Designed miniproteins, single chains, continued (5). Designs and how they scored, part 81

Each design is a single chain, and the fold is of that chain. pLDDT is the mean over its residues in the fold that is shown.

## One batch from the design tools (miniprotein)

Design m18808
Fold by ESMFold2-Fast:
Structure m18808 (fold): chain A 63 residues (1-63)
Amino acid sequence: NLEKAIQALRDGSPEALELLETLDEEQLKEVVKELAPPGAEDVLPSRLELRKTWLARYARPRP
C-alpha cells in the first residue's frame, strides 16, 4: 500500500486519497519522507494536510 500511495500521489491520482486514509501514522511519515526533503516530516500534522499539499503540487491540471 505504501509504495502505491506514493506513486498515486506523484501521479495526482484520486486513488491516492483513498490509500492515504488506509495508512497508519508511521506509513504517512514514510510517504512524506519520499515526497518531501529530509526533516519535512515533522511539520506534517495529518492525512488531510498531506492530501491537500501533495495533490496541489503534483496534480496541477493544464487548461
Scores: mean pLDDT 61

Design m18809
Fold by ESMFold2-Fast:
Structure m18809 (fold): chain A 64 residues (1-64)
Amino acid sequence: ASPTTLLVAASLLAVGDRLEGTNEAKEDIIDLLVRAGVPREVAEEAAEYGLNGGSILKKVKELL
């Protein structure tokens, strides 16, 4: 998949996890972001930000 597709998938997964209240998606989001070329430390912060209602794309952009 393209990096853009993986970033969109990570963002949708974060929204889905928040709506369902499962709190299970964090590592899957991190793995998608790392596959998109995001450094793991940035991916971890972006995933946490997304799961708390923020934009993953915005956080990745701010940290890169």
Scores: mean pLDDT 79

Design m18810
Fold by ESMFold2-Fast:
Structure m18810 (fold): chain A 72 residues (1-72)
Amino acid sequence: SAETEKLLAEAERAVAAGDYARAVELLRQAAPGATPEHLERMDRLGKEIAAAGALDAAREVGRLIREAEAAL
């Protein structure tokens, strides 16, 4: 949906800015409407967050992806 795309784009900007708490919040909002393609984008963002050393935030993104996959 347009809302899911907007939330993912905002999450990508938050990750680029180093605002991982905001990124997790936006991804939590995006997850219920996520398509498989959206979940791939979320996984890539989770890997970027992990590479930056924000391991708790990265683990939360992984949990959100698994929960959303179960709903597909």
Scores: mean pLDDT 88

Design m18811
Fold by ESMFold2-Fast:
Structure m18811 (fold): chain A 94 residues (1-94)
Amino acid sequence: MVPRPPVLRSEVRVLESLEATVGDYRIRVELVDVDGERWVRVRVEHSDGRVVEGAAPLDDREAVFATVDSIAEAMDLSEEARRKLYELVERVLK
């Protein structure tokens, strides 16, 4: 399941943001507060213009990693980019 965060609102606060570029991939993992609920938001961009984004509640680790795996498959991430994505997600979950 890939939970969709609420549509863009003024109440969305970015609490933490981690970014990395691995080859042609730009990876961003954010911890956001949406109306008092904490979400992990993941965005992966490729230099060819492809973009995939997903989010999961911070308290649902299974959903967070399912979202990460779904994005990795959709973007056909390299092994190095996939490893970096997992590292950033683990840092946000701390």
Scores: mean pLDDT 80

Design m18812
Fold by ESMFold2-Fast:
Structure m18812 (fold): chain A 68 residues (1-68)
Amino acid sequence: SAADQAAAEEAKAGHEKFGEELRKAALEAGEPPVKVEAKAVGSNVVVTYEVDGEKTTITFPASSYVPQ
C-alpha cells in the first residue's frame, strides 16, 4: 500500500542520515573510512556498512512490527 511504501521510504531516509553522521564521526576521529548504503526493499530496509573493504549487511523490518 501507499502507507507501507511511505513508511519504508521514511525508514530508508533515517538510515541514510545515520550513515552520513557515522561517516563524519569516523572521519573526525581519524578512523578508517566508513561507507553506508540504505535501500528500501518491500517492507524492509537493507543497510550495508563497509569498513576497510569489509562489508556487513543488516536488514530492518520497516512495517512488519506495526499493526495495520
Scores: mean pLDDT 67

Design m18813
Fold by ESMFold2-Fast:
Structure m18813 (fold): chain A 63 residues (1-63)
Amino acid sequence: SELERLLEELDRARSVLELGGVMKRLWQAGYIPISFLAEVLPKLRSGELSLDEAKELIKEAVR
């Protein structure tokens, strides 16, 4: 499924840029709200969230 492929890409993401790209695709596909993207992406870019912390938050937000 599209969601399964995006979650696999999420697990493979090794940078803020790669993870941000997966987040945008999850939002565009309707799996996460824009409000989540707006909250998490700046914190990921600033280093307030680690890659692993951001990945777990994304997995919890996908419903």
Scores: mean pLDDT 84

Design m18814
Fold by ESMFold2-Fast:
Structure m18814 (fold): chain A 69 residues (1-69)
Amino acid sequence: MDKEYAEQLKENAKSVEKLWESGSLSPRSAGQFFYRVGEQLRKLGYYKEAEEMFKKGKEFFKKAGLLDK
């Protein structure tokens, strides 16, 4: 069950990334989504995948001007 849920979270993140690439999603919304997915993956024990989500979320927040340092 946890593995299946983690796979769904990763697919959702991929879909959000496609929405960002198409211009349909703001950097702030993308960043918030990736941080949410990362926290859920971390709680499920998928630490490597969680770190990748946090890294992407941080980059989107930088693009939004929220994390300039």
Scores: mean pLDDT 76

Design m18815
Fold by ESMFold2-Fast:
Structure m18815 (fold): chain A 82 residues (1-82)
Amino acid sequence: SELIKLLKEWLEEAVKKGDAEEILQVASALLTLGEEIDEEVVKEAIKKLIEKYGISIDELKEIFEKSPSSKYLVELLEELKK
């Protein structure tokens, strides 16, 4: 799929920039399309967002529960908490 290729390229560029918001947006889109994502990339982005906004893992979990990728993101947050 052309869309999946573009999203993967955008993910690589977001990782190079260290743009945590962009990483999570693109990763969420790829996950919604059934693609596999490197969990370490997503975990690092989540950690950067927590630091940037000063929010807890539990608060971020509540926000992510409204996302189409919520199950995957919530599972990653639980792993980071433990």
Scores: mean pLDDT 75

Design m18816
Fold by ESMFold2-Fast:
Structure m18816 (fold): chain A 73 residues (1-73)
Amino acid sequence: MYKEAAENLRTLAEALGLDLSRPVTEYATPELLADLVTPRGAPEEVRDTIAALIAEHGATLSIEELIEMLRNA
């Protein structure tokens, strides 16, 4: 689940031409990002965990660092 969310975030960032060195919260809210990157069919608890991680770290970590955090969750 979380590794797939990490890959979804990388794919989204690359498709939109986002700077991976910047905080993801400069581009979208934690709730919107969680909805976009959570794998289809994942339990609500997985989505809520992803949203919480983005809310806690998304302003302080780069997109690249956030991707690595999600891979290790």
Scores: mean pLDDT 81

Design m18817
Fold by ESMFold2-Fast:
Structure m18817 (fold): chain A 95 residues (1-95)
Amino acid sequence: MEITEEEIAISLTRMMIALNDAEGVRKLIERLAKENPEIAAKVLRVAGESKNDEVRLAAVKAALESGDPVLIEAAREVIENEKNEKLKEEMEKLL
């Protein structure tokens, strides 16, 4: 199959998650939010599955700061599924 921009973005996100690179995830979402919000939302959902609290928080912050409706909807989904109650409260304050 042809390697798509979406597949590249998701692969980069998975590498950043493995490295606990919260800043990298944030910058990737900020960049993609301007060019392709749908891919940015998919990156956010992948980052939201990370076991690293800092990665999940950085992804949600970047998505909400974008102001894009698709990213805000995806961020709300990630926040709803957040299992760390303290982190969930911090994320909800950004809405």
Scores: mean pLDDT 85

Design m18818
Fold by ESMFold2-Fast:
Structure m18818 (fold): chain A 83 residues (1-83)
Amino acid sequence: RRESEEAARKGILEAAEEQGATVKSIDVRTSDSLTPERAYQLGLAVGRSVGEQAKRDGKPVKVGRLTFRGDGWTLTVSVEVTA
């Protein structure tokens, strides 16, 4: 669980920073059945999406609760980024 949550945070940070955005806050919660590798990939997708949006709009982007689900697992993300 901790490793998957840390992997998702890492993915979000890396992808948002690659888009030129700054992450202001992250909260990640996951179930024990989600692998770190999948969590990292989901984090990359979220970070890329919110980073691109912040750069495009030139204003902060806040996602209050985004939930991904699969068989027996969940990942919930809250994130705020600025351009």
Scores: mean pLDDT 81

Design m18819
Fold by ESMFold2-Fast:
Structure m18819 (fold): chain A 78 residues (1-78)
Amino acid sequence: KKSEELRKRIEEIEEKYKRGEMSKEEAMRELVELGLEASELGDVEVADLIARKLVELSESSEDRERVVKIYEEELKKK
């Protein structure tokens, strides 16, 4: 199921970030990409989960600005 696949990807991203296998910026970018996909599918539950994870990663104003820039970059690819 598409929803289950997205949730599994979110979990993998979190696990890699917690283990230091990916940077905060890389984790944010992958989560933004999944969030846009979930929104396009109308999967409100998964989109909400991703938004919460992005908030958890955004500990500073610099982190919040980074998330906004990543969204702008991903939207520009369309």
Scores: mean pLDDT 80

Design m18820
Fold by ESMFold2-Fast:
Structure m18820 (fold): chain A 71 residues (1-71)
Amino acid sequence: SAEEAFERGKELFEQKRYEEAVEEFERAIELSEPDSEIRREAAALRAQAYKELGDRNGPLEWERAAVALLL
């Protein structure tokens, strides 16, 4: 379910496993309704995970991609 994917994503995010967290947040978004709170929260945390990945790899386009998906 969207809720299960979202919870797994949060656990992975807390463990700093950002690439795996992104995969679970994307799954939560796909399984949720477009106007749902879970979709909005999963998209926000996915953007934050992308930002963390970008910070590790230097100033790259990860943040730009994440922002575009939130808009």
Scores: mean pLDDT 74

Design m18821
Fold by ESMFold2-Fast:
Structure m18821 (fold): chain A 71 residues (1-71)
Amino acid sequence: MELIEELRKLGDELIASEPDPEVREQARKALDKIIELLKEGKSAREAYESLDVVTPAVETVLGRLEALEKK
């Protein structure tokens, strides 16, 4: 549970720093999909492979998630 909250916070901060509103909307949708898949028991890799669009913010979040899963 804390992991999902931490990822949402990190994602929100990274998305808020993005100046393009269209890119922010795409990153937000991708982050929401990642959180949904994690709640369903999918891995970071499975979440990454399910995304149609990847932004730098989403890549950073997924990299952090993958590192945390390998603890």
Scores: mean pLDDT 71

Design m18822
Fold by ESMFold2-Fast:
Structure m18822 (fold): chain A 55 residues (1-55)
Amino acid sequence: MSLQEQLDAVQEQLNAVNAQALATKDPELMREAMDLGARGLALAVQLVVEKKLAE
């Protein structure tokens, strides 16, 4: 799976978890959203580095 595909998957999961967290006000879902956000940021950084190396 490409880095872009992994980033897209994480963003989709983050959107779903964030929607549930807003509806339920569940602190566990809020924490899950934070963890997904951190993972998404790491993948975005790797994608930028990979593109730079490909140039």
Scores: mean pLDDT 79

Design m18823
Fold by ESMFold2-Fast:
Structure m18823 (fold): chain A 79 residues (1-79)
Amino acid sequence: MYLEAIVRIRAPKEHMEDLEQAALDAGALEAEVFEDPNSDDYIARLIAKSKEEVERAFAALRAHPHVDSAEIIDLKELE
């Protein structure tokens, strides 16, 4: 059983790989960051084994020096 979190991130568009790595380093099993075509924001898709790991990955993204803001916009359980 895994959790998928979708996070909206406001950051300069040059740092996608850095954001993915920050989430992985914080305990996400998978992290994918891509540009939102409708805004200047990134969208991050995070997969983790537990809610605590999602929270740590999210906290790492919010604390990243190139991130202005981050918010969880969706959270779902994967079967």
Scores: mean pLDDT 79

Design m18824
Fold by ESMFold2-Fast:
Structure m18824 (fold): chain A 118 residues (1-118)
Amino acid sequence: ALEFAKLALREVLELLKKAKELFPEYSEELDKIIKLLEEALKSKDKEKTLKLLDQVIEQIKKMLSKTTDPVLKDVLNDALHAIESAKKLLENPEDKKNILELIGGTLRVIGSILDLEL
């Protein structure tokens, strides 16, 4: 569960890094989120990873409340849903529904990355 959740979180990290390049005016806020995600990915402790993901979720929600750009809002919503799905899988790894939800969230993140490259 932890390794699969980290695979999904690496895709979210790539999405946020691309968003930082395209929206330099939000660079400081995005960099804070990126650093928290990088720390979560380096952690081998499930409980530490969960706490870091809660901080990432809070920062994304704060940014969403202030952001008016529709493309950045879509990026942040896709990132938020994938991170929330990863958190659910880490909290209940025996629930196969959480695996399917994370797969769906990860595919949406990959789609968002491709949209930003076009």
Scores: mean pLDDT 85

Design m18825
Fold by ESMFold2-Fast:
Structure m18825 (fold): chain A 106 residues (1-106)
Amino acid sequence: SLEELIERAVEAERRHEEQLIAMMKKLNFPEEVIEKVREMFEKIIEAIRNGDFEKAVKLHDELIEFVIEAVKKYEKDMRSRIEIESFLTAHRMWVYAFKKEFEKLS
């Protein structure tokens, strides 16, 4: 059902938020940056709850751009940078997959 799909997508976003924030905290990113990431995830979750997966994908692109710029500024270890960027890329593909499933049920 559409309701079950939305619930699964929201749960996936919460797990991804937790994982990304844990990585950023471990790498000593500033609290202001971490708080901005939380705000961006809340907007993505709101879009998903409203069934607006097109907006959710766009907001994910904005999240990716924000975090990549933060990584360039605060992280000097190339391995850590690649790990974060790979995580964000996988996360975006996940949201896109949910968008396609939503379109099939509409």
Scores: mean pLDDT 82

Design m18826
Fold by ESMFold2-Fast:
Structure m18826 (fold): chain A 109 residues (1-109)
Amino acid sequence: EDFVEVGKEIAVTRLTVKYDPSKVKSAEELAELVRQAARDVGAEAFNIEVDLEKKTVTFDVAAPGGFPTHLPRLKAERIAQRLVEAGVAPEGGATLEHRILSLPELNKL
């Protein structure tokens, strides 16, 4: 009954990765590569945004289980490495941002 004061926030790492458009022909294919890389490292990628003009893909990374103090960042770095290994991103083409997402618990009013 007293959990309302704990807050409804989760920590995520937002990752922006520059990609080579000559190696990716569809936004959908790139989004699938991101989701597969997340699964391979034991994380979830969501809010995947492909910007064809800027040649970037941006997404949020959450690490399941435990206390998420630094886990989303470590997983995000591994996802970026997987995209480099897939040949769609250059080494060092990733930017990491720490973010807090609030649960939309009161979206009815």
Scores: mean pLDDT 69

Design m18827
Fold by ESMFold2-Fast:
Structure m18827 (fold): chain A 86 residues (1-86)
Amino acid sequence: SIVEKLKTEILQLINQFQRQITNAEILSHLTNLRSSVLSGDLETADQHLRLIVSLLRDLGQEDLARQVILQIDVRLGLLAIAVALQ
């Protein structure tokens, strides 16, 4: 299903960003984002995603923040729509 595909893609992307990021606070939010996606708590997932983007921008990592938005945020939005259509 599209829900299973999007969920798998988001989890793979979270794993990729966890390997690139060394900041402990951002890694904590990535772990919470992963758990929220796995449990289907998309509101909590969005909250942690917003915090990750904000923290990356505060650290001057704008290109990485943009990658998180384009790769994870877009897919999380599509996942929310796909879940609502089931």
Scores: mean pLDDT 89

Design m18828
Fold by ESMFold2-Fast:
Structure m18828 (fold): chain A 55 residues (1-55)
Amino acid sequence: TIHVDVGFDPLDGSYEALERAKELVEKGEDVKVVASGPISPDVIEKLRSLGITDI
């Protein structure tokens, strides 16, 4: 399982982590998102749509 850290800034940090998570899921990696701050609901929805349930 690969951990993707989501930074404190929900706009910049969260969207950067979303792109990283997309690449890892596309490569077939098992991804867990670790939040160090609040995550935008839109980003959470997109992560779950990629099959990432371990947030």
Scores: mean pLDDT 67

Design m18829
Fold by ESMFold2-Fast:
Structure m18829 (fold): chain A 64 residues (1-64)
Amino acid sequence: MMPSVTRLLEELLQEYESLPEKTPELDSILQDALSIYNDPNTLPVAKALALIGSIEDIRFLSSQ
């Protein structure tokens, strides 16, 4: 089952806050995800996929 959109947002925020360095690229990923989360015209499944993608992008960039 797909995690709730709210749970994915909490996971994204925790992942971002755990970063040793906050870059403009990482902030941009977070802001884009928050914009999608707050868009009433975006379907819940699309919000979930966007949040998952943002979490993965943050993990990838933070490992570089």
Scores: mean pLDDT 80

Design m18830
Fold by ESMFold2-Fast:
Structure m18830 (fold): chain A 83 residues (1-83)
Amino acid sequence: MLKIEYTDLPDGLKVVSLTDDDGTTIQVVASKDVPDEVLEKLVKDAYKRIKAGEPFEKVSQEVTDKLRKLSGTDRVGVGHSHR
């Protein structure tokens, strides 16, 4: 099952993390003013695209561009890791 977590950051930012059963984690950083349901949709869409074999750099760039438009700040982005 997918696990979704929210973490508050300084300067009015937040992180939404999605972790799958294999320990793959996708994170999006955005303004706290962006609704959680919008960020959850973006992180799930990014996860689906990465699992479908799209390059992380392409997915990350497109999602970051959307986050910049929603957040009004360049301090947003996408990350990934394995545990």
Scores: mean pLDDT 79

Design m18831
Fold by ESMFold2-Fast:
Structure m18831 (fold): chain A 59 residues (1-59)
Amino acid sequence: APPPAPVYVTFDPEMTEEERVEANRLIAEGVRRGLLRPGDHVHFKDVEELRAWLAEREA
């Protein structure tokens, strides 16, 4: 059987490599905590927006 749909998180193309590494860590944490689910597709302008979105989902 095919694997479940992955989580898709996209960002504006002007992110630095350091911001991309941080974003990947936050995405992994969000998936691990169940805040991001398979099949979700979300777009953020930067890492700070992703961080804020995850914090709001925790509350």
Scores: mean pLDDT 75

Design m18832
Fold by ESMFold2-Fast:
Structure m18832 (fold): chain A 82 residues (1-82)
Amino acid sequence: SEKEKKLKEQILEDAGKGLGLIASSVAKLGYPKDKKAAEDVLTTAIESLKKLDPESSKRAVEYAEKVAKETLEESDEELKKK
């Protein structure tokens, strides 16, 4: 239904934003061991989302990638302006 569709989209957006923040943190890590641990957390979160619906997990990952990219690009621009 339309009501369920809107709720699903909100959940995916929130989950995607959370994953994006974790992904940007992983990308900023310079230490292999810490990076591996963060990657394992991301993998577990994605697996949890797949239990909702495989299509939903793909959309959540897309939101996560978008947020991670935007966060990294913002950091690069701030460094250039300084």
Scores: mean pLDDT 62

Design m18833
Fold by ESMFold2-Fast:
Structure m18833 (fold): chain A 109 residues (1-109)
Amino acid sequence: DPEAQRQAQLAAIRQAAADELPGVLELVDRAIEVARERGAPESEIALLEEYRETVRALLERVKAGRELDPDELVLLGAIEAAAVATLGRVDPEFGREYEAKAREEARNR
């Protein structure tokens, strides 16, 4: 059944994103801490705090057995990128290593 096979592939993609959610939450929490320590603009800190709340809501939805939609997967990727950019401003080596890993993972897809 081609539809069953397609649904299995979509479920695998959603499961991979769900497995990454705790790591993204930790990354955003670290970005907020670093931004506060360096005296980042209040607007930057507020945006990161909104991202943290979004990731927490997605994690609770997944724990409740709900699937992430494609728009939520795109948003999760954007939040991760924003957190990495914030961390890379204070640790450029961390930013480079994370971007290199992301590029390797994208190449293997």
Scores: mean pLDDT 73

Design m18834
Fold by ESMFold2-Fast:
Structure m18834 (fold): chain A 88 residues (1-88)
Amino acid sequence: ALPAHVQALAAEYGLEPEDVEAVLVLAGLKGADPSKSYPLSRIDPTQLAARVIDPKGTGKVTVADVVRALKKAQEQDKGAEMALALTR
């Protein structure tokens, strides 16, 4: 079963709960406290732009910041897919 905060964040951002869990696992935040901040250096910036994860430039990120970055990345990917569909 997925944690309640993962399900809540998925519902808030219109994401699949499994996708939220997967990105948190990849970021090393599986089982992380959603009220806590973690160093940006703990997260691989090659997967997501640092400014997307940490828009305030504090060098700290929360579980919600990572989920927001996933939502923004998926919206950009859908934009690219729609552009490809329009050129068919």
Scores: mean pLDDT 64

Design m18835
Fold by ESMFold2-Fast:
Structure m18835 (fold): chain A 84 residues (1-84)
Amino acid sequence: MEEVREQLLKVPDEVKEQILLDTLAALGLPEVLNEENLARAEEFVTGAIDEALARGEATERQAEGARVQLDVVVEWAREKLAKA
């Protein structure tokens, strides 16, 4: 998982931003990066991963990978907000 995290951290900022904005759009939230929308997106995606795992629609390994990806995107977004 550390290797996956390191690879995700090398993804360009514009790609990370696009992933986050696409996630907000999929949730019916405004496509604006701010602390409130970020917190809501994080909570929703975490719940969706937990639900998929509980329903047997995702494996433990898939859930773990999705959580690592979410963590990297959220950390990047928080750093960007702190610089604004």
Scores: mean pLDDT 74

Design m18836
Fold by ESMFold2-Fast:
Structure m18836 (fold): chain A 72 residues (1-72)
Amino acid sequence: SLDELIAQLERDKEALDEQIRDLQAQADAAKAAGNQAEQLKLELLRDVYLIAKAGTEIVIERIKEKKRKMEE
């Protein structure tokens, strides 16, 4: 069902949020250690996950909108 799909995507978002937090913490640690190259790599990887999260949010909202129109 569309409700089950929304619930799954919301769980996927929670997993992405956890990975984003972990990568931010690792980037901060690399910065504190003076490892500029490692910091940059971790920040770029974090940005990939931020884009994935934003895309997932857009898809969830589109499903909700389509579901609403089908119920009207």
Scores: mean pLDDT 89

Design m18837
Fold by ESMFold2-Fast:
Structure m18837 (fold): chain A 58 residues (1-58)
Amino acid sequence: LLTVNKVANILMKDLSNEDASELAARAYRGAPLEEIAEEALRRGASKETVEEVVKTLK
């Protein structure tokens, strides 16, 4: 749960609370990291924000 909260907080820099929470929950449920990164970029997250998420989940 700590990791989910960290990922959501990072994504909330660029994304809505709903989008950030949805993507963080999907990552926690085992969605591929590459797909979470691509989806975040597609929804408007910056490259820097996505890199921070990847660093947190590795």
Scores: mean pLDDT 79

Design m18838
Fold by ESMFold2-Fast:
Structure m18838 (fold): chain A 66 residues (1-66)
Amino acid sequence: MKVVEEVKKAMEETLKKNNATGTPKAKLVGDILLVGISNPSSEEAAKAAIEKATEIAKENGLEVDA
């Protein structure tokens, strides 16, 4: 799905911008976008990535479950 791919990419970019590592995960279930980051090197960067995912989800009319 386009939005899932966009969100995963945005989370990856946010982690890189914060000089952090981790594996972004995203899955759409109905109108809810499930997001998470596996093995984040920084909790602060992980939170920033999830915040970015939430922005994209809202632009697409979706709720976020992080």
Scores: mean pLDDT 80

Design m18839
Fold by ESMFold2-Fast:
Structure m18839 (fold): chain A 85 residues (1-85)
Amino acid sequence: MEAEILEEFKKKVAQKEKAMKAQFDAFKKANPDDVDGQKKFYKQLLKDGYKWILEELDKIYPKANPEMQKKLEEMKEEIKKTLEK
């Protein structure tokens, strides 16, 4: 059960990363000379991606055993620290 929840979560993260990469690639293709706009768009995609991961972790938290819940809390803390930068 624990391994199944983590595997499903990892697959969702991989799908989200693929979608975000496609969005960034499309933005760069449409705005090749807008370096500042590309940097701003990339930072926003990262923030949106990390917020999405936090929301997904919150959804699986009540389904997890205590050991997994501790690992999920540690992951959330690391992501929150990254978002504050």
Scores: mean pLDDT 78

Design m18840
Fold by ESMFold2-Fast:
Structure m18840 (fold): chain A 80 residues (1-80)
Amino acid sequence: KAIGLSKEEVEKRKKELDELLNIETIEEAKEAAEEGLKEKDASKLIISGHKLIQLSPSEEVKELGEEYVEKGLELLKEEA
């Protein structure tokens, strides 16, 4: 629910999230997730974490992605 945001800002945010979904490298996904951690951006963390899981060539990278998703979900609880 995007109550309180202008239509233009909602569209801009959707584009930003779509750019995250279009990440095709593990390095870009990691950088986006670390940025989300620093900014306390739950949505960025969740999307970047899922992207890491999708791109993971190893269990280690997959687990890292799962950790970012979990941290994003914890931030959502904290903000609520």
Scores: mean pLDDT 75

Design m18841
Fold by ESMFold2-Fast:
Structure m18841 (fold): chain A 67 residues (1-67)
Amino acid sequence: VKPTAEQMKKSTEATLNGMIELGAKAEDIKTSKQLVELSLQRGDLTKEQADAMLAVYDEKIAELEKE
């Protein structure tokens, strides 16, 4: 079964929240975001899946950069 964009969003939120709880910084999340963009370029992700994942990354980066 292929994951939907909504399922990818929820999975990404859980993964990034786990990384943040373990002490990941905004820089670490930005590096991980670059890998998602590379996967989209390689065709490993649909645009809808990538857009959903990247939205979560952008939200978490903004949250971590707010002191």
Scores: mean pLDDT 79

Design m18842
Fold by ESMFold2-Fast:
Structure m18842 (fold): chain A 71 residues (1-71)
Amino acid sequence: DLREKIEKLSNELIEKLRELGFSEEAIEDIKRKLEIRLKNIKTEDELKELINDLEEGIKRLEEYKKRKELE
């Protein structure tokens, strides 16, 4: 189920943001925006696009964390 995959990826993104020191206020705003986007999705292709965006977001946060550890 694409929606279940989005839920898992969203949770992973939120956990990464917390690990990197983002405020709970900023995290809540991001959660709210993701919820709004998911509710506005009309097609399966839009669900796949959101999955891709979430995977890319998580990857960027992981790369940022790795770069910080090397400093």
Scores: mean pLDDT 81

Design m18843
Fold by ESMFold2-Fast:
Structure m18843 (fold): chain A 81 residues (1-81)
Amino acid sequence: MRQEVQDLIAQAQQLIDQGQYQQALDLLSQALDLNEQLGPDRELLHQIRAASMTLLRRTEDRSIILSSIGLILRAIGLLLD
């Protein structure tokens, strides 16, 4: 199950490298939700945040930018708890 979160993050990073930002965003959202349900792993939260920040830097789509900011804020919130 934690491997599933890691696999989602890895797939999202590959999609970011391929320029498939919407699909990467969807996988990062799934990874964040799954990690939260399993009891949040701090290292996985850091990886989700880092991937979301990379997505934010690479995309020019306003919708994806706003959603990426939302994921970063959610991940930071969980890291502080």
Scores: mean pLDDT 81

